# Designs tried in a protein design run: designed miniproteins, single chains, continued (3). Part 10

Each design is a single chain, and the fold is of that chain. pLDDT is the mean over its residues in the fold that is shown.

## One batch from the design tools (miniprotein)

Design m8319
Fold by ESMFold2-Fast:
Structure m8319 (fold): chain A 61 residues (1-61)
Amino acid sequence: SAEDAILARAEELKARIDELSDEEFNARVEALFQEAAAAGLGAVGQEVVRDLYALRRERKA
């Protein structure tokens, strides 16, 4: 499903999170949110974005 595809991409981004600059991370998160919104999954996209930023903050603490 489209939701499964978005969640799979979020997991790929989580796996690469330490390899990304802040600029690259923000660009990839924005792209993922736009893809989710285009699929009518804006709520799922918002949840995924919040989780990704929370994980990024935890890794940088």
Scores: mean pLDDT 83

Design m8320
Fold by ESMFold2-Fast:
Structure m8320 (fold): chain A 90 residues (1-90)
Amino acid sequence: SKAEEHAEKGIEYLKKAIEAAEKGDLQTAARYLGEGTRHGIKAASLAGDDKALERILALSQRAADALRAGDRQGAIEYLERMREELERLK
């Protein structure tokens, strides 16, 4: 489905964000987080899962805040939780 396609793309971007954060490239991680969030929003909306949409938005904000604060480990934790939400939308 279109929802599954967006979930898969979101997961791909979130994995890239995690890899960038692990390498200390927090600016690149933030850009990939933005793309992953965009696809995650579309996936949840197409699936009609308002609770997943709310969780994805909250996790995206927490990940962004962690990246801005230089909290690499916190950012990775929130990015992984977002990935898990998108896996459930497949």
Scores: mean pLDDT 91

Design m8321
Fold by ESMFold2-Fast:
Structure m8321 (fold): chain A 103 residues (1-103)
Amino acid sequence: SSIETTINEIISSSSLSSLNKLDLQRFGELLLALREGDGSKAYSLLEEIINEASTSFITALRKLFGIDLKNIEQTFFVLASGRRDITPEVVEDTLRYLEKLIK
């Protein structure tokens, strides 16, 4: 998909100092799992990101969503449980923001 291609291009093209490639890959996998409706996989990836991600990546997510880490976890949990739709526009805007942060 175009989303998967964009995530792979971001991961492959960057010598990241501000964002870890593994953190970006996990986040990309989270977005794909949410897109596919795999709430269990999405929630597991979110927990892994929150517990293992770099401080710089967590700071970037806070800036992206305008909320603290706890609110990000709760928001993604609700999305992963299928209680709200993730639109293609939200995914595209998120990926554009991440691309800007790593460039």
Scores: mean pLDDT 57

Design m8322
Fold by ESMFold2-Fast:
Parts: C-alpha cells; sequence; structure tokens
Structure m8322 (fold): chain A 80 residues (1-80)
C-alpha cells in the first residue's frame, strides 16, 4: 500500500514538471495505472483525478498545478 502510494506520488511529481498538458496527462495516467496494478484504490483515485484535471487543463501551468497538488495529497496519504 505505502509503496504503491509513494510510486504514484513520484510519477505525479514528474507530471508536475511536464512542459505540456498532454505530457502531464500521460504521466498522470501512468500513475493511475500503477495504482490500479498495485491494487491501491487510494493511489488510483488520486492519480485518476490528476489525469482528468490535466486532460481538461487549458495550459501547461494548470496541468502542472493539478499534478503537484495530487502528488502532495499522495505523500500525505502515505504518512497515514
Amino acid sequence: EKEAILEVAEKLEEAGKAKTPEEAAELAKEAQEIGEKKNSKVAEGIAGRAYVAAKNAKTAEQAQEAAKGAAKEALEAAKA
């Protein structure tokens, strides 16, 4: 569980550095797939919301903000 959440957080941090909304969405989708593969509903949910937000973002900055917020949420969940 904790390992899955931390791995998802790492991918979401990478998405937060993406140069385009498309790159951010792709990395967030990879994070969601990691959560699903590791059977972590918490990690999958956090990454899934980041993916939807990045996909609907109009600018790279908006997509980066969504991904960074999700990464922070994942790191907090891992501490619980």
Scores: mean pLDDT 81

Design m8323
Fold by ESMFold2-Fast:
Structure m8323 (fold): chain A 86 residues (1-86)
Amino acid sequence: MEAAERVKEAAKEGDVEKVKELLKEILATGDIEATLEAARAAAQTGNVEAAEVAIETALAIKARNSEETAKAVGVVLLAIGEILDA
């Protein structure tokens, strides 16, 4: 997904503010799946701050969409793993 690629690029550059802005922008479109994929991409970069933003985004989605809860939990677990390995 192009949105996930942009978030991943910002996270790799260490631009946590851009990661947060992009995730909020994607979430505002109502595309929950795109938002979760972008959050997951941010968490996978090894940037601890980006992983933290990914957790925040996944928790916000979990509160609103029960069908995507498993994907949201997956993002949180992946981000925690990245933080612990950092």
Scores: mean pLDDT 73

Design m8324
Fold by ESMFold2-Fast:
Structure m8324 (fold): chain A 95 residues (1-95)
Amino acid sequence: MLSVEEAIGVVLRVIGLALDMRLALEKGDFEKALEYVEEMYELAKEAYERSPEDPLVRRAVEIALEAIKEFLSKTKDEKYKEKLEEMIKELEELL
């Protein structure tokens, strides 16, 4: 199980990655935005596997889901869409 301090750290990192993703999308850097989303997805998933009942961990998963859905709405790349849709499905199954 994550400590409260570790769970807070996860939420803050996920928020930071979501902001970095938005800035990358605004610059048209979809490759960099995907890297931020992948890091955010892995962080949220790992935290959930360690502490599924932690409300801060659940909040991190929700923030990650919203960010991935935002990227999906803005991309026209079919390979990115497929990958983002798989991430959304996996995270939604956790909640």
Scores: mean pLDDT 86

Design m8325
Fold by ESMFold2-Fast:
Structure m8325 (fold): chain A 82 residues (1-82)
Amino acid sequence: SLKEEIDRLEKEAKELHERYQKFVEQTQKLVDEANKYREKGDEEKAKELADKAIQFSTEALRLRNEYAELQKKIDELKKKLE
């Protein structure tokens, strides 16, 4: 049924959002660590951490986009359910 499909998609959206938040938090931690190494003059370590932060940030953006598309689909299905 349409209601069962909405419930399933809402669970998937919740899981995507939780993964997104985890990657956002990891990105912030890596940025903070990179800044600390920069302050110590360890530019090589700072760059490694910054590059890793970019990778996590890229994954977070992908998850955010998937979440947004899934939410849009959920909203359209809810509109049909009235």
Scores: mean pLDDT 88

Design m8326
Fold by ESMFold2-Fast:
Structure m8326 (fold): chain A 94 residues (1-94)
Amino acid sequence: ADAEFERLLAEMRELAATAEPEVAAEIDSLVTYLEAVWGRVPAERREEALRLARETLRLVKQYVEAHRAGDEESARALAEGVLGRLLELAHLAS
């Protein structure tokens, strides 16, 4: 789980490197948050947390694409989706 989580964070950082500065800053903040939350997730919930982290990465990739395309409505919906996954992940860390 830890090795897979680190690979997900590395992929997010690579995505940030190709994104516009504003989007890159958002992804960097997200990576920082995910690292903090992961350390607080109980061992028995790590697999569920990893699944949420994978879903978050998928939504972030789609968000970057929507932002590049100028699709503001899709970008907003995807950002809301990311927030939802982060709230679920925070609950697992409680």
Scores: mean pLDDT 85

Design m8327
Fold by ESMFold2-Fast:
Structure m8327 (fold): chain A 81 residues (1-81)
Amino acid sequence: SEEVEQMSGLLNYHLESDEDKPLARQLAELVVSKGNKKQRARLLALIENYPKSKLTKEDLVNIVKQVFPQESAQIENIASL
């Protein structure tokens, strides 16, 4: 999906480590499949206004959980990969 590629690229751009690219991909798939326009806008705002120039894996996981609290178990499974 073009939307998944765009979201994955955006998430990976904000991550400190290229080793987290698979995590960014799986979180992007969740965000695109489960996220409405308002939730996606909130996710982008939280990432863009984050006080660090780059996110750790834990930072990104916590932000995604904050936007998608109903998907917390799935997000935790993705983070354990």
Scores: mean pLDDT 84

Design m8328
Fold by ESMFold2-Fast:
Structure m8328 (fold): chain A 100 residues (1-100)
Amino acid sequence: TEEELEELERRIRELWAEMRRAVAAGDRQTLLALAQEARDLLVEFLERHVSPEAAANVGRYLDGLLAALAAATTREAQRRVLDGMYGVAMAALREAREHL
């Protein structure tokens, strides 16, 4: 529903603010946990409201970015991966909105 999409958009923005704080704090464990939560929320929403195929495609792409985030050893590298992940998340949310 539109209300569920608006709630997801708010949660994703909040998670990204928390991930940026985790990068600034050097808290890699929290960063990876929050990124996984954002990935799971997006995939679950797409599976329920768009299609299992769209969910699988976005999930696979985000899983690649999660692996890149886990491999990022500097705050600068972590921020670059997060910017890429945010772009994917925003594109997925826009696509979901068009299918509601």
Scores: mean pLDDT 87

Design m8329
Fold by ESMFold2-Fast:
Structure m8329 (fold): chain A 61 residues (1-61)
Amino acid sequence: SPQQVQQLSDQIIAVSERTTRETEALRAQGDYDGGRAVADQGNAEITKLVQQLSQLTQQLQ
């Protein structure tokens, strides 16, 4: 549904912004390993959401 597309888009933005903020905070504290782990996890989560969005938009066409 159009609402599900909007919700997934909003979730991608929210995860991206949170991941960036948390990664930058950890790097500012000198925790580069923690920052990399958070970035990797966030990127994996975004990838799954993007795949879900792509599948959903294909169903609406």
Scores: mean pLDDT 85

Design m8330
Fold by ESMFold2-Fast:
Structure m8330 (fold): chain A 82 residues (1-82)
Amino acid sequence: KEEDLERAKELAKKAIEAAKEGAKLLAEGQPIKGIGLILRGIGDTNEAGLLGKKAGDLTPGEEAGKGMTEATGIKVEALGNG
């Protein structure tokens, strides 16, 4: 399904951007906002992985998980990827 794949790619991008902003907020001493964005990014990463797997492409979930890990320093794997 092209719609599931496009949605997965969109969620992967949002997850990575949320993780980068969240990590920046943590570094700036705004832990509540930073953690909130990171948690949102984890949710989006998991959804991207599940939608990507459903579409037959694990790439969006893998890219989101890797991007989240690189941005936060926390190991993140998409649910659909495992």
Scores: mean pLDDT 76

Design m8331
Fold by ESMFold2-Fast:
Structure m8331 (fold): chain A 70 residues (1-70)
Amino acid sequence: SPVDELKELFDKMIEFYEKQGLEGLVNYLKELRDKFDERLAKLTPEEQEKVAREAIEYLKKMDEEIRKRL
């Protein structure tokens, strides 16, 4: 599901940036993950899928921009 894909994407990004020693970015991603978890918990399954797809797209763009600066 898109919700599971979002969780996997957060975990992969956090693991990668922890290996790079980017503590500030890791903390930011953990806070962002918590905010999305809280938001998703308040939504219907259909709304969760829509929000998760939008969040995945946002995170992928952010990840590309960060990696270009490494």
Scores: mean pLDDT 86

Design m8332
Fold by ESMFold2-Fast:
Structure m8332 (fold): chain A 79 residues (1-79)
Amino acid sequence: DPSLEEVREKIEEAIRLLDEAEDVPDVSEAVALVEEARALFDEVRQQLLDGGVPIPPELVELFEELYRRAEEVLERKLS
């Protein structure tokens, strides 16, 4: 399913952005990368909800973990 492949690619891109945000020394750049990653999470979640298919528990857990990771990166950079 091309739509599921697109969703997977967006999740992979969001994870890449979070990895980059952790390594970037500039706080403003790190914050921008985290915001981009969050936007991709939100887009993917909305796309799945609009699809009318129940989101599997493992994907719910993954999204919760990614949001948690984004918050941790911001906490570390802004501390």
Scores: mean pLDDT 78

Design m8333
Fold by ESMFold2-Fast:
Structure m8333 (fold): chain A 69 residues (1-69)
Amino acid sequence: SNVDLLVGLLKLSKVPVKAGDLRDALGLDEETFTRVFEEAVARLREEGYSLEPPLELPVDLEREYLLKG
């Protein structure tokens, strides 16, 4: 699923990654990407991870995110 792919991309990254680069890697439109990103972050939170900075809506595609855990 796109959620599983995004979870994997966030876990694999050792440096902050732009939201726009994640969207492009998944090949998703903005609406679908927003939903997938929210679901991925919720799943990662249940696993004990946190996204830095916290996800804010609407998603700023120029903002860089790093997974902490």
Scores: mean pLDDT 87

Design m8334
Fold by ESMFold2-Fast:
Structure m8334 (fold): chain A 85 residues (1-85)
Amino acid sequence: MSEKLIEAIKKAAKELGISIEKAVEIVFEALEDGYMKEDGSLTPEVAEKLGLSAAEAEDPYTGVLAILKAVLESGDLEKSDLKLS
């Protein structure tokens, strides 16, 4: 993971009141499933589904925060509304 992504994860975890370990777990799953790029920016399809602009999707903090919020609200990244494959 890039340094920018690691810092974005830490900041987003603090903002949402979850552990850094839990945030890392969720982000690793999102990276492996192709929802997110290595720098923390979202793929265009995920950004659109989450109601983000292209500029917001390119910000690692915004991307990580949006993914973490979606997972916490749904309880599962595997829901069809977020899965792109």
Scores: mean pLDDT 73

Design m8335
Fold by ESMFold2-Fast:
Structure m8335 (fold): chain A 89 residues (1-89)
Amino acid sequence: SRKMSKEDLDKLIEHLTGKKLKSNEELAKAAIELIKKGEINKAAQLAEILMSEGADEEFEKVLKELEKKDPELAKLLRERKESIEEAKK
């Protein structure tokens, strides 16, 4: 599968957050705010972006908040991250 281009990724982030975010720290903060608002699907998409960028610390911060609202979705995202890491070995 082709990786998403930087331009497509930036457009997706703006669509999900309503903001032009430039750092993984800003993405994590936006995802946590979306979780608190109940926008779980948008937050999960931001977590997948953090996963694809290798932002492990920011990804874990988002997943800890997500587990409070949707523990099954958080588990699926962790398993997906592990599968990506295994595929790199």
Scores: mean pLDDT 78

Design m8336
Fold by ESMFold2-Fast:
Structure m8336 (fold): chain A 72 residues (1-72)
Amino acid sequence: SPLEKQIAELELRVLLLEIVIGSERYVAERMRRNHPDDPRVQAMVALMERRIAELEREVDRLRAQIRQLQAS
């Protein structure tokens, strides 16, 4: 059905975003550990953490949309 297809497409988007979030978290944590005294690296890590937070909010929005569609 069109509804089932829409839910599947949103679930795929969530999966892909979670992969990106996991990858970016791994890089950010490694950079923080390896360069604790480098202010330029710490500034880059802070930007990455803001981007991760935005992606996590997008996942939350998509999951809420999936739940609404499943309730229909």
Scores: mean pLDDT 90

Design m8337
Fold by ESMFold2-Fast:
Structure m8337 (fold): chain A 68 residues (1-68)
Amino acid sequence: SLFEEFDTDGDGTLDAEELKRVLEHFGFRPTDAQVQALLEAFDTDGDGTIDKEEFERLLEVLSRPAPA
């Protein structure tokens, strides 16, 4: 899966660097601030990482057209 391809540590979570690579894979050019904002939105633990379930929710958001 895409999650496993970018989870380089194999710990079942994505950090800021790995999340940035995911966004770049979808054709985005995220700033560090944008990556941090997404982590804060989906990181329920406050660890600065997202798990597979939170990642799947993020993919749902990314698959929808932006409002502007």
Scores: mean pLDDT 72

Design m8338
Fold by ESMFold2-Fast:
Structure m8338 (fold): chain A 83 residues (1-83)
Amino acid sequence: MEEARKFLEEAIEELERERERKLEELREKGASEEEIERVRLEMEIELAMMRIQGAVAIRTNDPNAKEIIEKAKEKFLEKLKEL
């Protein structure tokens, strides 16, 4: 299940870039350092949950591992839009 691991790693890297882009956007809009740090921490929690869900699916040889990872990615992006 090496493909699912690679998929998880690539998805996490993409979402880390999206998070950094969002944090820069907030800074440009004049958000407080406290607000920026809160958004950063909330997104770190979502990334950690995605890593756990992906790792569990991969370790248990879940045939839906890629779908689980993709849904976690969609949830992260939706939450990022609302912040």
Scores: mean pLDDT 82

Design m8339
Fold by ESMFold2-Fast:
Structure m8339 (fold): chain A 100 residues (1-100)
Amino acid sequence: MMSLEEQKKKIAEIHHKFRQWMLDNPDASPEERLEKAEEAFEKLEKIAKEAKNEEAVEIVRKGREEIRKLIEEGASVEEILKKFDETVGKVLEALEEQAK
């Protein structure tokens, strides 16, 4: 199992890559945005599952559905990224709490 520090580094990389892609592709279709969001959430869920953190898995799954809804409703890049940031923060909190 990865250390907490390795988990945090991988999550930060996923977070940065998704944010950067969204900002670099402001004219991306909803379908392209959804594909990138699903890739990011799949990676986050894998980390949460490998950590055996059921709370983090639930946070990722809920965040995935909320982001999908935002994309389908035509939400702005800013709104999507704000929700993604909130979800990542909650995942990190759950993993840090487990490590205490």
Scores: mean pLDDT 86

Design m8340
Fold by ESMFold2-Fast:
Structure m8340 (fold): chain A 97 residues (1-97)
Amino acid sequence: MKKVAGVAAPDEESAVEGVRYAIEQGADAIGISSPDKRAGEAGAEVARSQGIPAQVMLGPATLENAIEAAKSLMGEGELIREERVGDAIVAILEVEV
């Protein structure tokens, strides 16, 4: 099974914290949603530095947008975990291979 994380974060600090949590959960790819493009890119840089594909989406920091950010990388998946990490919301989706 492959894990994809979606991180929804309002600022750079929360985006980085959410992405680090997703990496700790074993995410194979990370989608990031933020109303601030710089915050989203800061989180994406952390993922990419660890060799994990990351994609940034602009949007409010909501659970719905965390799930959509994850789905942008994998299409379909089952939500297996939802966690609040500071001001970030992290959704972990699992996809059957």
Scores: mean pLDDT 84

Design m8341
Fold by ESMFold2-Fast:
Structure m8341 (fold): chain A 110 residues (1-110)
Amino acid sequence: SLEEANNMSDEELLKLSDEEIEELMREALSDKSGLGDAMLLVRKLTGIYYEALKNGDEEAAAKALEKLKLVAELIKELRPDRRKELEEAWKKGVGELTRKIIEILLELKS
């Protein structure tokens, strides 16, 4: 489940195939209750990406970015109502990391 994926180690999460991530995301986003788990995955992948960049781990950074782009694309495709929810969260002055995640999610295909 997507909840189980959010509890995986960074290494285990980066080993998931694109197909496995897509299946988990489609299952979670078929129900409005899955939005929280999808956002936790976005936060986790963004954290892995920035930590990998800071440590010079180009392979881990590339894998995390690829998965982050896939997750953001699936949220945009399956839950277009989420754009308004993310814009409202940004307007309410969310923390810098959350704001950067929202920026990536909204601008990923611009």
Scores: mean pLDDT 70

Design m8342
Fold by ESMFold2-Fast:
Structure m8342 (fold): chain A 85 residues (1-85)
Amino acid sequence: GAFEEAKARTEAAVAAGDAAGTATAAGELIHEGSESVEKMEEALEFLKELRAKATDPGVAGSLEGEVEGAEQALEGLKEQREIFG
């Protein structure tokens, strides 16, 4: 599915040392994760693991920014679930 494809694309960009590609693919992953709290939690955990393993400073910087974005998105989703669930 699109979520798993975005995960694979993010891993490939990180492995290639492609900071811009990492940001794009991780952004796609976060977008796909917006379907549910559980998917966003999975996306956030995945991005944190990639950040921990990143050796390229540009890639690490892109992942740090995307982790922050995913954390903000997750809090928004949790608030929506609390209000409407």
Scores: mean pLDDT 85

Design m8343
Fold by ESMFold2-Fast:
Structure m8343 (fold): chain A 87 residues (1-87)
Amino acid sequence: TEIDLLGKKLNKMPPKEFGQVLYRLSKFLVSKYGIDLSPEEIFGNLLNVLTKLGVPTTKRDQFLAELIEALKKGDEAAAEKIVKKYT
């Protein structure tokens, strides 16, 4: 149900931008948090990723919205700050 909001937002992205966001997220997670998931695996494991990062259920929608915006810009420092803000 929470994944429906993310899926709806991602479906509005051009395919190229969507692939770029997932690729950047994959690199960010392995580099900063040791979470080694391919872009393809992130879809099936998104809830587990949020749980491992320690993002509370009540904040996940806002966290994902802000994280996606940072990743669209390629701003790894902003992405890390967002994780620290919500965890």
Scores: mean pLDDT 75

Design m8344
Fold by ESMFold2-Fast:
Structure m8344 (fold): chain A 95 residues (1-95)
Amino acid sequence: SHAEELRERLLRLVERAVREHPEEVNRILQSMGEPAMSPEEILARLRAMIDSLSAEDLERLVRLRERLLSLGLSEHEVALSTIMYLIGLHHLRQQ
């Protein structure tokens, strides 16, 4: 489905950032109140979050990506922003 394709693209984006820049991702996560994690632990958590996203959440993330790219941000910066959004949304929904 279209939603499955969007989840796969989103997962690919965040996986690249975690695998290539795990220390930077951990610094961002720690700044948001998360503990330090291995790349595998971060990826497992992000996969679970992406799998739980509604079609509306996926559409919002697609629009966010398009907006950030149009403002001249790199794919890496978009990936980091996506990770921050996922963690923030998770925290908001647990309140």
Scores: mean pLDDT 83

Design m8345
Fold by ESMFold2-Fast:
Structure m8345 (fold): chain A 63 residues (1-63)
Amino acid sequence: MSKIEVARKAYQAVKEGKFDEAKKILKDAGLTDEQAEYAVELIKRNLDNEPLAIFGILAVLDA
């Protein structure tokens, strides 16, 4: 699964209120528990701006 696909799935899960599913998606992609939690909080703060949320997730995945 590409990083953009991971980011889109995590964004959709957070948008649906499925925070544990979003964390699992991010951790399965190689993030630590702390990184996944940070990414979920970034998505929550940017739910109304999908491009910015996706960019933020990609930045965490590239760290």
Scores: mean pLDDT 83

Design m8346
Fold by ESMFold2-Fast:
Structure m8346 (fold): chain A 98 residues (1-98)
Amino acid sequence: SLDLRQRLQKLMDEIRKLSDEQIIELGKKMIPILEEIAKQLPAEVQDQVLAEIEVIRTGSAKERRDALIRAIQIIAANGSDELIAKLVEELEKILKSL
């Protein structure tokens, strides 16, 4: 849906403005959500999201930020509206609590 795509773009822009500490906290909270979403994607796309999740776990703050944005973009390109809605709602919830 166009509304979900617009909300997701605003969330990605917000993620780009977060501090290093906020990115690490957001990443930790997003990992289980991204894993649940990845399981519902085709195998090749799932592997791409899982690779980004490992960077979110282990990378520098910059690498974690870039990996989180790439994971969001992969899901947006390949996920159903239901999966994109789940991603948007969980991101909005976590970002509000940072």
Scores: mean pLDDT 90

Design m8347
Fold by ESMFold2-Fast:
Structure m8347 (fold): chain A 64 residues (1-64)
Amino acid sequence: SAPSKKEIEEARAFLKKEGVTDEEIEKLAKERGVPKEEVEVHLAIVFKSLNEKEREAAMKEIKE
């Protein structure tokens, strides 16, 4: 299912606040073969479900 305009905007705002760059999101989208918007919404959902240590590990994975 395609994410809504509101979900995309909220996800982008959240990820930007958490320090995830647009370039990192674009890289993940290319690697997964999915639209950037789907990566943005998925990452925001995942990050919100994680504790602080898990978020740190996920951020390290994204930043290589």
Scores: mean pLDDT 79

Design m8348
Fold by ESMFold2-Fast:
Structure m8348 (fold): chain A 87 residues (1-87)
Amino acid sequence: SLLDTVENMIKTLEESYSWSEDEQLLIVRIALHELRELFADDPELLAIVEETERRVRELEAQGASAREILEVVLEGLKRIKELLEKK
């Protein structure tokens, strides 16, 4: 299910806090790409994906750490999870 997919992404990103910075940035890019594809035809969920991508771009422009970027993506995933649980 979409909920199971999102929950698995959350678990992977939470585990990635112990990974290298390069691996953290790689999993973030993979997660954002997958989320965009999964929710391309759901305007409400896609809006959360697009807001998360925007926040990630702003953090990268400011020289934020991979950890700060991970945190923002996890916040976005948890918001998506909450909406999926209400369906």
Scores: mean pLDDT 87

Design m8349
Fold by ESMFold2-Fast:
Structure m8349 (fold): chain A 60 residues (1-60)
Amino acid sequence: GDKEAIKAKLAEIGYPFPERYDEISTALLKAKNEAEAREVLLKYGIPIQYWDELLSLAFG
């Protein structure tokens, strides 16, 4: 997983709370599996169309 790539993707998709980029990227990288990572994406209100890209950056 690349934390800076995740933060850059959150900025690219226009996530409305830039102060949360570090928190979200850290939580995604700490997720043990895709189910936990999907819970992070749901918690922070990330639109579902971006989930596969963010999961790829976290686990790829």
Scores: mean pLDDT 85

Design m8350
Fold by ESMFold2-Fast:
Structure m8350 (fold): chain A 94 residues (1-94)
Amino acid sequence: MTLVHHATLTVAAGTSASFTFTGSGTYTVVAAQLSGSATATVTVVDADGNVLASATVAPGESASFTVTLSAGTYTVTVTALSGSGTVTVLVLKV
């Protein structure tokens, strides 16, 4: 497993933050909120706007999912549904 991308994203209720990565194959996305009060959704979206995978991260919690991707550019978006906090996202190639 290889770290492909990491980002620390600050979100507040009704806002989102994102980054992009390019790849192909199987990836595990891990998101953690070590401090803050946000309930946030982490999504992987393709170039056509299709949501391929998602998970919800609660305050003080972590969430992860695995997704298999065709060659392309993908957007990881963290959207806060409520509260505010800092979410660290790791993209790991399996």
Scores: mean pLDDT 83

Design m8351
Fold by ESMFold2-Fast:
Structure m8351 (fold): chain A 60 residues (1-60)
Amino acid sequence: MGEKVTDPKTGEELTVVAESPTLWLAVYKDGTLYVIDKKTGEVRPATDDDIDRISAEVEG
């Protein structure tokens, strides 16, 4: 936690709050949650399914 990643599309800084083998869960300065795909580098808004998946992958 606390790792920072720059969104290459917007240049905005995201703070990583959770990490799984496949995804980073990150927060913008405004509190909006995003997921970052480790294989593709795709950044998109987090869904409840993404949050559940990250929680399941971390707790293993």
Scores: mean pLDDT 72

Design m8352
Fold by ESMFold2-Fast:
Structure m8352 (fold): chain A 71 residues (1-71)
Amino acid sequence: MEVKERLVRAAREEDEERFEAAVEKVRALLEKANKEAEELDIEAVAASGLGFEGAPLVVETGREIAEELEK
């Protein structure tokens, strides 16, 4: 009954490729956000308690991730 095993494996590979592609896109968005956060010197802003000038970046990244997951 090798035919059923091949169908199950093909379905899993298709699901894994789709999932990996989505994860890679999310990772790229997070890396982009991390670079922008580093340029904003968010650690210094957070340490000063100045109300997170990086908050718009966090919101934007979350929105981009949500849009990617909804596709």
Scores: mean pLDDT 55

Design m8353
Fold by ESMFold2-Fast:
Structure m8353 (fold): chain A 62 residues (1-62)
Amino acid sequence: SEKAEELAKKLGEQAGVPAEVVLLGIEDGLEAGATPEQIAESLEESVGADKELAKELAEELE
């Protein structure tokens, strides 16, 4: 979706990674049974991503 693309681009810019890498990481986390909150917290800890934006993107991809 357009919203997911925009959120992934913002998170990628903040974390210094391509938006596609952000999208794949979140999708992999969801497939592994992680919640949006857990995925957002993991991204904040690993790459310093904005937790609120990461959670919103993970919820959009559910």
Scores: mean pLDDT 80

